# Ledger of designs, part 17: designed miniproteins, single chains, continued (3)

Each design is a single chain, and the fold is of that chain. pLDDT is the mean over its residues in the fold that is shown.

## One batch from the design tools (miniprotein)

Design m8562
Fold by ESMFold2-Fast:
Structure m8562 (fold): chain A 77 residues (1-77)
Amino acid sequence: MTPLQQLLERIRALMDQIVDAIANNAPLSTLLQLDAQLQAELDRLSARAADFTPEQLAELRQILADAQARLAALLAA
């Protein structure tokens, strides 16, 4: 697997965990932990930005930003 494929698979797994946590009414502590993990993946992506094409980077950032926005909206409710 390429590093990009490994990163995408980790992001996908994290997104699935967030969706499952929301669907199962997970406690706030679990949602905050998932938010911290998502932020860590965003920081990791930013550190490796030069390894991606501008198009790949924009797509990945959009996916992560959408996930972050959905989680933030839930945490604010």
Scores: mean pLDDT 73

Design m8563
Fold by ESMFold2-Fast:
Structure m8563 (fold): chain A 74 residues (1-74)
Amino acid sequence: DPIEIAVRQAVAYLRANPAQAEKFREIMGSGAFNQAQRNAAVQELLQSIDQDVSQFKSGHLHKISEALLVLTSD
């Protein structure tokens, strides 16, 4: 499952890069950012881990963002 692979790699990247994790959570948790901006943040994160973002549509990016918020929260 490409979404599951992307989520697992993104979680590993964010755990290794706390400053990027903080910025990602700020964007996802802030009412100042709309869904298009949140999707753009997910695309940037996926590009940082060499994922092909062209395989993901906006609905897939939304699912990835929701999974990342759950998996990076204790």
Scores: mean pLDDT 77

Design m8564
Fold by ESMFold2-Fast:
Structure m8564 (fold): chain A 95 residues (1-95)
Amino acid sequence: MPATPSAAELLSDENYAETVKAFLDLMKEKNISLHPALEAQLRARIAGVTLDQQRVAQIKQYLDRAFSPILNEKDEHLREFMANLIAHALLRREV
């Protein structure tokens, strides 16, 4: 059975672009607003990159589960604040 991917694996050079795409797609699906400059920087990192769409889907499922407490936060301001903190960590490739 496949093990849960680690944060280090998701932020590896091989998976980074797919992880960025998965995160952006998840934020859009959950209707969570990211800071415009931060979203633009993340989108720039995947612009022109050929993505493995199957890997994007797999990572998105993992992120939905891993960040479930944040994504289901009832305080909209706290939810957006925490999502933006994750976006900053992703932009910096921090765990």
Scores: mean pLDDT 77

Design m8565
Fold by ESMFold2-Fast:
Structure m8565 (fold): chain A 96 residues (1-96)
Amino acid sequence: SNAENAAKLEETARLLEETLRTLEEKKDDIEAVAKKMQEAVEAAEKTEDAERISKLVEGAGVAALNGVANPKLLPIALARIRETIEYVRKLAEEKK
């Protein structure tokens, strides 16, 4: 249902927010960031457009890991995750 898919998209966005927080708090902890990113990908796989949404979340996750590996890329990684959260939430609000 539209409501069930919207809830799954919101859960995906929530887990991306947890990934963002983990990246901000544990900038050098690749394992912690990767774990939260994997939780977000698993939530994305439960959405109606699982392939598209999970690939989008995986892209944000790659940016996050690059930000941990190279602190100069951290601002770009944070921006990418925020943009992905906004996009996923926008999809949750759209009528299908």
Scores: mean pLDDT 81

Design m8566
Fold by ESMFold2-Fast:
Structure m8566 (fold): chain A 65 residues (1-65)
Amino acid sequence: MAEAVGSLLRMVGIAIEEGAPLKVEFKGNKLTVTVKVSEESFERIKEEAERAGKALGMEVVVKRE
């Protein structure tokens, strides 16, 4: 749980650094993250999202716009 919160905050930080909007949706057992960033930042956001999903027992989907 603490790790999940930390990972979500890191994703927000990366999006802010790139000046990009970050959309996070929780629906049932699914965590969906949508973001428009560089490939490098996208990979980092994906890693953090997967870490959060693992900690919460949720399916994770990360979309780059």
Scores: mean pLDDT 78

Design m8567
Fold by ESMFold2-Fast:
Structure m8567 (fold): chain A 68 residues (1-68)
Amino acid sequence: TQKENLRKLADRLVEEGKKLEKQEDYATASLLYKTAARLYYQAGDFERARELEEQAEKLEKIAKEKEK
């Protein structure tokens, strides 16, 4: 179904984001998590969407601190 396809895409973006986070590319990982959160939200997975938005915001703050 369309919702299953959205979840599968979001899952792949989360896995890619985890790899980038491990490489300390926090800015790009944050963007991938925000995109995945939007897809989970469209799929009706509101809890996962909210958690990923919070994780993305934390990573974005870390990326900004690295510039100081």
Scores: mean pLDDT 84

Design m8568
Fold by ESMFold2-Fast:
Structure m8568 (fold): chain A 75 residues (1-75)
Amino acid sequence: SKEEKLKAIENGYKNMKKVIDEKFKDSPLYEFLKKQIDIFYKLRKEGIENDLPFEEVARKFSEEVEKLRAEVAKR
């Protein structure tokens, strides 16, 4: 069901966020990793809720990650 899929994504998001917070706080990638997982969670959730085709979800993910890379690649 959609509820089961959404719960699975939420559980995955919480687990990854915890790992990032515990292991990567002192990493120069910390901010990037946190923002990337937030983008992934948002887009996966929207894709399931709105039955978006794979190509549309993939396109949105690529666009958002490209923007994130541009912001974080300050060095």
Scores: mean pLDDT 80

Design m8569
Fold by ESMFold2-Fast:
Structure m8569 (fold): chain A 107 residues (1-107)
Amino acid sequence: MNLEELKKIVDEVAKEFQGKTIRFGDFLKKVIEKILGKPISQEFWDFLKNTLKDKTPLEAFLNGDINGVFFVELLRLLKPYLPDDETYRELMNSTFEEILNKEITFV
């Protein structure tokens, strides 16, 4: 996937939630489903959560993990829809498990 395709998907999903407070995990699931072009199973979602649960996007990025690159870019593209820079900073520095359960307001 190229950055332009990811940006289109993030913009589309974020616009659906503008003015709403939702769990980040619900946003991420919709983004991944649009990337894949199909719904994801509960088993696949649980596998992703368990694989990433103790990693932060920033730590994974600094370690050169491709997943970290993806999540840093995803959060960067999401930043215009977040209420403030503190929310962005918290997402970058939270573990994946914490991020999935974090409620965020889309502006």
Scores: mean pLDDT 75

Design m8570
Fold by ESMFold2-Fast:
Structure m8570 (fold): chain A 73 residues (1-73)
Amino acid sequence: MEELREQALAEVERTVKDAAERYGLSHGAAAGIGVVLRKMGELLDAGYPAEEINEFAREMLRVVGRVLDELAA
């Protein structure tokens, strides 16, 4: 889980930054949320507990918010 978590958080950050830099903050947000939803689906299919999936989703959403805040500054 830890390695998967690190990779997913990095993917979310990269995706938000790339989309926001090319198309604006709203596109960055949409792209980041898309990655979060996809990762939640992957974990659900893999049989992870709902509490673990929800905590991981919150971590990914915090990264989305942080990157958008940094780019908006």
Scores: mean pLDDT 83

Design m8571
Fold by ESMFold2-Fast:
Structure m8571 (fold): chain A 84 residues (1-84)
Amino acid sequence: MVEEAKRQMVEKAKEGDLEGVREAARKMVEGMLADPNTTPGDLARVLGETGRQIMEEVKDEKVKNKSLSIIGEALDEGIQRLEE
């Protein structure tokens, strides 16, 4: 599940489909939060790995920057949800 969402985020970013990046990021966070043992560090690691891959594979600077912004938003939302 998480690996599939990571793959989808990278592929959608390569296509310039920012809506697809946002949806895949949401699914990744929801999947990780379904595990009660998930920590903020786990969210940062997985989303950071995805961001690094986008930095390597996406050539369009505008798409790259917007995709990384979406990932940052998803990380912030996930961390806030872990703070009960």
Scores: mean pLDDT 83

Design m8572
Fold by ESMFold2-Fast:
Structure m8572 (fold): chain A 56 residues (1-56)
Amino acid sequence: MKKFREALYEAVKKGEITVEQANAIARGIRQGLSVEEIAKLSGVPRSLVEKILEKA
């Protein structure tokens, strides 16, 4: 999952998400959660979660 970590780091660096939100998204991906479940878990909008996952 190194590419997902880099995509999450870029989003944090740009101020789109917090470090806590990035960690929640990473955990959701590792657990095999859907984009909707990850959005709910992290508090990040579904569209932004999808954008991050598409870039990974």
Scores: mean pLDDT 77

Design m8573
Fold by ESMFold2-Fast:
Structure m8573 (fold): chain A 58 residues (1-58)
Amino acid sequence: GALEQAIMRITLKVTEEFLKRGKSSFTSEEIIEEIDKLEPELDPVEQQAAERLKEMLK
């Protein structure tokens, strides 16, 4: 559904950012930080996906 597609889009954006930094390992805190940086550009469904993804990382 739309939420699952939004989760995948956020996951890909975060992965792309870490690949640009040459990272091979990252903490839950680092992932949450990158999700938070995307938040101002997210639509309402992507915001729900971001919150669920952050909750899963805690």
Scores: mean pLDDT 78

Design m8574
Fold by ESMFold2-Fast:
Structure m8574 (fold): chain A 81 residues (1-81)
Amino acid sequence: SLWDELRKLSKEELIEKARELLEEALKHKQEQVADMPEEQKQKVIDQVRKSHEAFLEELEKEEDLELQIGAVATMEHNLAL
């Protein structure tokens, strides 16, 4: 299962996996807003980047590995939708 695969990762590898998933989510968001005026597009993308930075900072502070794994697994499932 996805959870079992994530449990095999170190905290550092799990955070890197989260970064990869966030970059993929950002690419999807850029495609979704591609037809927006450039200024509006930039504001949306900047807000997404800020949210991603906050998420990664909180993930790095988390000491409960199961909660970290849960957060990353949820992110990967959401990207698959």
Scores: mean pLDDT 78

Design m8575
Fold by ESMFold2-Fast:
Structure m8575 (fold): chain A 56 residues (1-56)
Amino acid sequence: AAADAAMQQQISDIVDQLTAMGYGQQATQMVVDLMRQGASNSQIYQAMQAMYDQVQ
């Protein structure tokens, strides 16, 4: 769906920002762990936003 594609793009963009800041391994691990738990793309994005807010 278009909404799913947009959310996946937002997750990719924030992971790229975290990687540029030196947190790429932490960001990637969190995405993998959340996906294994069956989290939605929105839940994954919210977790990435929370990480970004803590490390900026």
Scores: mean pLDDT 80

Design m8576
Fold by ESMFold2-Fast:
Structure m8576 (fold): chain A 69 residues (1-69)
Amino acid sequence: LEKYLKEQEEIFEELSKELPEEDREVLEKYVEVLKEILSAPPDVKKLIENYQTDPKFRELILTFLKIYY
């Protein structure tokens, strides 16, 4: 999970160099979420609980998927 989060952060940092201003704002929001997750080492159960319980966290994850795909 730590390696995955770091890889995603690096990908987004590289993408932000080529993205227009509006897309950069969305990317910035996602990076903030990644920093929060990195500050609290992931417990798989807690990640699932947050995804189910926190609608803002869920929205950010879904936003990431829309950007990536």
Scores: mean pLDDT 63

Design m8577
Fold by ESMFold2-Fast:
Structure m8577 (fold): chain A 87 residues (1-87)
Amino acid sequence: VSAAIQQQMNDGSADVLVAVTNVTTERIMSSDVSDEIKKLAQQLQDTYHQYAAALRDPNASPAEIEELRQRARELQEQLDKLLAEQK
């Protein structure tokens, strides 16, 4: 866990993840997609922001970081499914 966190910090992965999710969410919010998709995209963005913040917090537990990672994965899968079903 600490080695993975150090690697992400060294590569700027947390900041890159936040930037990528912000751009993706802005594109979804600007698109003619359903309110359900927009809400899910916002929840995913919020979860990635919390995950990035936890990665930068030396007091964050490995369990807390893993829970946020799993939540983000679940939300991403739900978003991908809805986007695939849209077209």
Scores: mean pLDDT 69

Design m8578
Fold by ESMFold2-Fast:
Structure m8578 (fold): chain A 63 residues (1-63)
Amino acid sequence: MKKKLLEEFRKLALEALKKLDSKTKSQEEIEEYVESLVEYAEELSEEELKKMIDAIKQILKEL
């Protein structure tokens, strides 16, 4: 179900942005950017969304 993938994407994007941007952006700004990314991700196919989720997971392993 695409909705479950979007929720996973939102959670991972929020975690990654908090680790990368916590010094320069407020929590509100980070949350707004995550929501804009989720809106973009809603236009992607389920397969493309899975690829983006895997890419974020890989980035998080390096942080």
Scores: mean pLDDT 77

Design m8579
Fold by ESMFold2-Fast:
Formats: sequence, C-alpha cells, structure tokens
Structure m8579 (fold): chain A 72 residues (1-72)
Amino acid sequence: SKIYIVKAKFESKEAAEKAKEELLSSELGKKIIGVVLIGNTLYVATKTKEDAEKVAEFLSSLPGAESVEIEE
C-alpha cells in the first residue's frame, strides 16, 4: 500500500515534541499510521494524500514550524 509522509521541521526539539502531542491529541491523530521525531524534524505517515495535506496544514499552524512538506 502507498503511504504519504509529512516532514515538518521545527525551531527546536521542544517545539517539535509539543507539536507531536498536539497532533496526536487532535482528531487527526486517528488518521496517523506512524510518527517519528528525529532531532527537530517530525515525520508523520498517513494512508491518504488528503490526510497528509490536513496534517501538513495543522503542523504549519503550530508555533515554531519552519518548514512542512509532503513526500510521496
């Protein structure tokens, strides 16, 4: 099955950890099949492009977000 990865870079590891908590506690948390934090970068896996776009929009709105992109 195809998966979509949202790559979100934050200003600090603390900002990225906070963003992960906010995302997983939101309604979008149920759409996530995997999440990994590496340094200041959060990687979020979804089953659909639509869910990836919603996750990217959500993460881009959070404090400390520097860049957010979707990888196919």
Scores: mean pLDDT 87

Design m8580
Fold by ESMFold2-Fast:
Structure m8580 (fold): chain A 56 residues (1-56)
Amino acid sequence: SSVSLLTVEAETAEEARAKLEAEIARLRAQGHVVGMVSPEPRLVDGKWVMQALVGS
């Protein structure tokens, strides 16, 4: 019934994608629903960032 924002940061776009994919896989394996997912990594304050919305 609650929704939280998952944010991953990395030094490269490829690392940000890998981190997000790993976290989404882990959360889904634990029974969480993953909703809206960032389509691509974005460079923010010198870090590559991706986000997803996670439901309980």
Scores: mean pLDDT 82

Design m8581
Fold by ESMFold2-Fast:
Structure m8581 (fold): chain A 72 residues (1-72)
Amino acid sequence: SIFEELEEIKKGIEDVLKRGKEAGSQKALELAEKAKEKLNKVITDSTASPEEHKKLLKEAKKLVEEGKKVLA
């Protein structure tokens, strides 16, 4: 469900933010903040199409993955 996808991305963002702060990684923090912006648009923007929401979720997932790679 979309709720499960939103929760998974949210947890991923929170993980990258926490680890990024602990490691002092500006790159990881930037990627996590960008992912958070994409996720917030899905949650708050009722005017966006389902296709646009799907694109934003995909972009947020990619940013979380990049953040995890920076922290590896």
Scores: mean pLDDT 81

Design m8582
Fold by ESMFold2-Fast:
Structure m8582 (fold): chain A 85 residues (1-85)
Amino acid sequence: GSMTITLKVTLGEDGKIKIEVLDNPSETAQRLAEDAQKAVDKAGAKNPLEAARIAVKHLLTHPEVLSAKVLSYNEKEAIIEVTIK
């Protein structure tokens, strides 16, 4: 069956975006977070919402990803929900 994981997108004081697994950690969740981080870094996202949108678009290209969406955001953080096979 499908599993839902949650990713947290944080803007650090150094202006860098960090993406990490917030719930349902697995090798797949960690790999997806790392792939999303690379896409966000390449794009040069400036805030958590911009980063989360880039991450969602990139994650949806993965064959294991059934859905991805931004659940919430503020100036410091965004939360992404990802459903996998």
Scores: mean pLDDT 86

Design m8583
Fold by ESMFold2-Fast:
Structure m8583 (fold): chain A 93 residues (1-93)
Amino acid sequence: DREALRREWIERLRRALEEAIKANPSGLLSLEEVEAVIERVAAEALAAGFPRALVEEMRRLALGLFREAIAANPSGVLSLNDVLVVVHDLEEA
């Protein structure tokens, strides 16, 4: 089920971003940190046997939405609440 795999990819990204925020003493993520997490999740999903076309589509969507969110944020960084809003936008895309 393509929709189930898409939801699993988004859930993997959400968990990875939450762990990255917990590991960061500031509790915030920069664009470079978010992009690194997205690339790692994409690579791990490919290694786990996710379809390449789906991973490439989800990676592109995630990068676009997170870049827009950071550009719109005056601080240039994202809190946990900011990250969860973007994850919700990914679920609706």
Scores: mean pLDDT 88

Design m8584
Fold by ESMFold2-Fast:
Structure m8584 (fold): chain A 79 residues (1-79)
Amino acid sequence: AKLTVKTPDGKVLTFEITDETTFGDLLEQVGKNSNMSEEEIEKIKKFFESLGISLDQSVSSLKDETLDFGKMLKMYEEM
């Protein structure tokens, strides 16, 4: 299955995900394949935690969805 991530700089990244792919795995892949800083990745982690999403939780429910990390960063900073 595919999951699309839009980064704060407008880059669009597509990842192959499985039922075993976690939010932690996704964030590690985004960090390695984007210009996002460690601070920005940590803010996204805190945003997911604020929604009750564990980093060990599978991303399989987000199959064929798009996650806008730029929007998520803004929402976290406005909290």
Scores: mean pLDDT 80

Design m8585
Fold by ESMFold2-Fast:
Structure m8585 (fold): chain A 60 residues (1-60)
Amino acid sequence: SKDDTIQKIIDDIGKALRDGADADTLRKLADQMKQAGMPQSEIDNVERMADIVERGALPD
């Protein structure tokens, strides 16, 4: 269901943040949120997190 899809996306975001995911991973999750019809305010929050990670990310 849509609710199951949204919950999976939330879980994936939490895992990505815990594992130190890069900005590209967070932007991909934001795209999944948009496809699932999540509120724009929540999508904007994840996109802002991606921008912060991009500025603070160390090279591999």
Scores: mean pLDDT 78

Design m8586
Fold by ESMFold2-Fast:
Structure m8586 (fold): chain A 71 residues (1-71)
Amino acid sequence: SAVEEAKAYGLEKKEEAVKSGDEKVAKELIEEIRKYGAESTPGTRSVMLILADEAEREAKRAIEEKRKKEE
């Protein structure tokens, strides 16, 4: 289904954002998730907004850990 394809896309971008350890790269990938949601049906949009919020939280955590290690 379109929702399942969107969720797979969002999960892939979320994983890339977290693994990047880079604030700019993470922001760009999260914006891609949000944009996909904005251009989708209301149901898909809701799922993508949740994934984007999760990606932001998890990426922030990963970046914070990286900063502490590099300091």
Scores: mean pLDDT 81

Design m8587
Fold by ESMFold2-Fast:
Structure m8587 (fold): chain A 73 residues (1-73)
Amino acid sequence: DKKLDEKLDKMAEEAYAALPADVKQQIAANAPQTQQLFDQHHRHLSPDQIAQRRKLATRIAYLLDKIAQEVEK
């Protein structure tokens, strides 16, 4: 659990850092719709896998929001 969260944090930070500022803004604006699409796509997966995917999506969204606040300048 904690080890997974740490890996997700690093992956999200590296992936987000590589993106241009324009893309970062668009991701923040479309985050809710993206999560809905992921949930719909994963409807054929086991409940456990869906739960982990939601946790990953939530963690990434949290980090994106936090980074976006810092990059606003």
Scores: mean pLDDT 60

Design m8588
Fold by ESMFold2-Fast:
Structure m8588 (fold): chain A 84 residues (1-84)
Amino acid sequence: MKYLAVEFGGIRSPEEAARLTREALAELDKHPKVVSAVAITYEAPDGTFVVLVIAKLKDATDEDIEEIRRALQEVARRHGARVL
């Protein structure tokens, strides 16, 4: 088993963080190499919000990991967040 952790920052509200979290987890659920995923939301010292997404992967290649990272980056762009 492998784990992929992706952190999204610069989110302005907890409601925006919740929407990004739902879409990121839905995107991960579509990928056949993702076994499970969790997300943690926390407030950064500057008052913005951060979403940490952790995905558990089965038999994932480097190409699978890059594909997952690109999908998550597109979710971040739709919500005005940055991948850290």
Scores: mean pLDDT 85

Design m8589
Fold by ESMFold2-Fast:
Structure m8589 (fold): chain A 67 residues (1-67)
Amino acid sequence: GPAPLTPEQLREARAIYHRLRDKVARGEITEDEARELFIEEMQTKLGLSREQAEAVLEEIDARDAAL
């Protein structure tokens, strides 16, 4: 499977996720735009592949939805 994120990378990923989710909630961007921006920022800032970025997003979404 993909290598797990470091605690620092996971913290950054969650910060980006919540920032983008807030923009969707405010009607500034669509959910599809937020998803693509998250993947792009994971690739550019953390050096993740698209597949790794998508896996991280799905894990954060699943955890958030379970609340």
Scores: mean pLDDT 80

Design m8590
Fold by ESMFold2-Fast:
Structure m8590 (fold): chain A 107 residues (1-107)
Amino acid sequence: DALAAAVARLLALVPVDPENAEKLISFYENYIKSLEKYKDNPFVQFLTIPYLIELAAAYVALGELDKAREVLQELRKWWDIVKPKFPNLPEERAAVEAALALLDALT
């Protein structure tokens, strides 16, 4: 199952404790919203990528796949903007690739 494999890959790279998932969701959603006024700052663009991945992984851990899909669509928009300037960091790029593969599997 492509979806099950994509979920397993993301959670292996971005492990989320289901007991903490709701707290992580609230934290990252509020943080991302607070950064909206600085969205043109390259450092903020760089930080938003891992926060969106963590948020998507937290929704996946709760079985909230529709919410995960919405977050991953937002990740794709940010990634299209920052990808040409994003450092060649293997672990971070692997997490982005896993997240975008999950988006593809979710439709």
Scores: mean pLDDT 80

Design m8591
Fold by ESMFold2-Fast:
Structure m8591 (fold): chain A 66 residues (1-66)
Amino acid sequence: IAAADGLTPEQLQAEIARYQALLEHYDKEMEEAKKAGDKIKYQQAAVNSVAARLNLAYYQDLLDEL
């Protein structure tokens, strides 16, 4: 159970919200990079988006165990 790992449900919800905001941020960065033709920025944002999605799933799973 996530609470046993020192995280409260409120902290888990905060982490979920943070990674959701990061996903939105990286989606915007990818769109901007496409418009600018910046392939490097696009690739960096895409990699960061994948990492944020994995972390979001991790914290959602922990919250679901409560």
Scores: mean pLDDT 80

Design m8592
Fold by ESMFold2-Fast:
Structure m8592 (fold): chain A 69 residues (1-69)
Amino acid sequence: SVLEAFLEGGRLAEAGREALRAGDLETARRYVDQLRALAAELSRVPGFGRLAAMVAETAADLEREIAAA
C-alpha cells in the first residue's frame, strides 16, 4: 500500500541519518542505495509516481548530507 511504502521510506531515511550521526558513512550510503531501490520499484507501480519522486528526493538529500560529513 501507499502508506506502507511511505512508512518504509521514512524508516530507511531515519536509519540512514542515525548511521550518519554515528559516523558510519558506509551504512549511511547503504541506506541511500535502499531508498533509491525503493524509489525505482515504486516508479513502476501505477499511481505511486509522486511517492517514488519523494523517496528519490529523500535519498538525494541524505547523499548530500553524507558528502558534507
Scores: mean pLDDT 87

Design m8593
Fold by ESMFold2-Fast:
Structure m8593 (fold): chain A 83 residues (1-83)
Amino acid sequence: MEEKIEEVVELMLEASRAEEAGDLERAEELAKKAAELAAELSEEERAEALLRATERALASLPLSEEEKQELIALAREVVEKAL
């Protein structure tokens, strides 16, 4: 299942990049593919994929450590509500 978790993470990161670039159609397509693959995962594995994707996306941004911590906390709350 680790391979599927990583694939979901990669799709989520690509969707996020497309959204930041203003390519909403591509972002929706990639997000849909990520959601379809994530549906094959357990709730715990899906939560892990969301958190890994968020951490990797934040690591590549020129944000302060404080800003990264705030966004990670927000992502955790979103994941907890989605479960």
Scores: mean pLDDT 74

Design m8594
Fold by ESMFold2-Fast:
Structure m8594 (fold): chain A 58 residues (1-58)
Amino acid sequence: MKEGVGATKEEIERYRSLTELERDLREAQGVLDVLKKAGIVNPEVEADLKRLQAELEK
C-alpha cells in the first residue's frame, strides 16, 4: 500500500502500545510530563521513550 486510506501502521501501533505497553509508556510519559511542568529535563526518560517509539517502528 502506498498510503492507507483507513488504518495506518501508526494507528495500529498506537493501539498496541495502549494495550501492551500502556503500563510502561504511561508511567514514563507521566513522569516526563510532570518533570516538564516543573521545568526539569530528564534526558534518560526521554531517551527511553524515544527507544520505545523506535522499537514500535522497527
Scores: mean pLDDT 65

Design m8595
Fold by ESMFold2-Fast:
Structure m8595 (fold): chain A 91 residues (1-91)
Amino acid sequence: PRLSWEVSYGSNTVTTTLEMDEPGAAYLTAVLDGKTLAVSPVQRGKRSLTLTVTVPEEVATVTSIADAIVRDASGRGRLVTLEKTGTTLLP
């Protein structure tokens, strides 16, 4: 299955969206200053998953992580991890 993902930065928010061709198992994590800020519930059987986090700082550096279990060409489940670090926007 094909994965696509997007991370959007607001002034005090970070939104991560993961989309899958087929329903699968996935969860999203947000990390601020080396500490886990939020983790989504594990979703199963859905094609789309979104996590929005609010950060207490006006400008913050956040690492967004998407973990998804997808079927490979042999039909076996495999873990795919996507990671992006970015900074929230100025007002």
Scores: mean pLDDT 74

Design m8596
Fold by ESMFold2-Fast:
Structure m8596 (fold): chain A 89 residues (1-89)
Amino acid sequence: SMALTEAHKKLMELLEELYKFIEKGSIKRSELEKLLREMILAEAEAQNRSLSEEEIEELIKEAFEEIEKSGGEATDKNQNVKKLTILED
């Protein structure tokens, strides 16, 4: 087993935060955008990649479009499919 990097640990912590919102069934758009941004940055750091602001914004947009396309279905930490409602701020 390889030692976990700080970036990998941060990704796991952010994923646990996302799971809490999925269990709750709702998340504010601004909170989801913040989580997605932090996850994208942590994943890039774990892979020794640098992303431009434009690349980050595009990845966030793609993630929102996939969530909307799925009808808000998301998988919680126990592998249960739940509906996640995105609330306007």
Scores: mean pLDDT 76

Design m8597
Fold by ESMFold2-Fast:
Structure m8597 (fold): chain A 93 residues (1-93)
Amino acid sequence: SMLDQLIAGLQQTVDNIMSYMSPDKQAQLNKLRSQLIEAIRNGDKESALEYLDQMQKLVTEAMKTELSDKQAVIVGLLLAGASATALIAIRLI
């Protein structure tokens, strides 16, 4: 389904973001990704939007505190793509 393709794309993009992050931030991001995908699969739009917001805040914090300027630009573009994919998936449920 289109939803399964969007979820797969979201998983891949978030895996790419995690490759730039510390182990502690990777663990937090992986948990939020799992919660976001579960909310999407369950049709829970409100929880999905909340988990997406928490993911955006976590990644933005890492961009400011842990990443070089060049890495922050790359991760910022990846986050924009992941956010767009998640919002399209949320719109479909």
Scores: mean pLDDT 91

Design m8598
Fold by ESMFold2-Fast:
Structure m8598 (fold): chain A 79 residues (1-79)
Amino acid sequence: MEEAIKALEEGVQAARDAGIPEAVRHMEKALEAVKKGNYDEAIRHAEEALRAATQAGHKDAVVAFSRALEAIRKEKEKA
């Protein structure tokens, strides 16, 4: 849980640094979903953020969002 929250907080910051407002919103929603144990909802939001970063060509944000997505998936497998 704590690792997934930290990865998502880093993802939100990466989205802000990249200047992708849609990715910021999706990462914030993914963080809220993880805190509530709604991993499927968190995965959907993280995937939308990753899509936005990919379309923008922002490689650093893609890496950060991919790490957050993996952290959510690992947490879901433990739950």
Scores: mean pLDDT 84

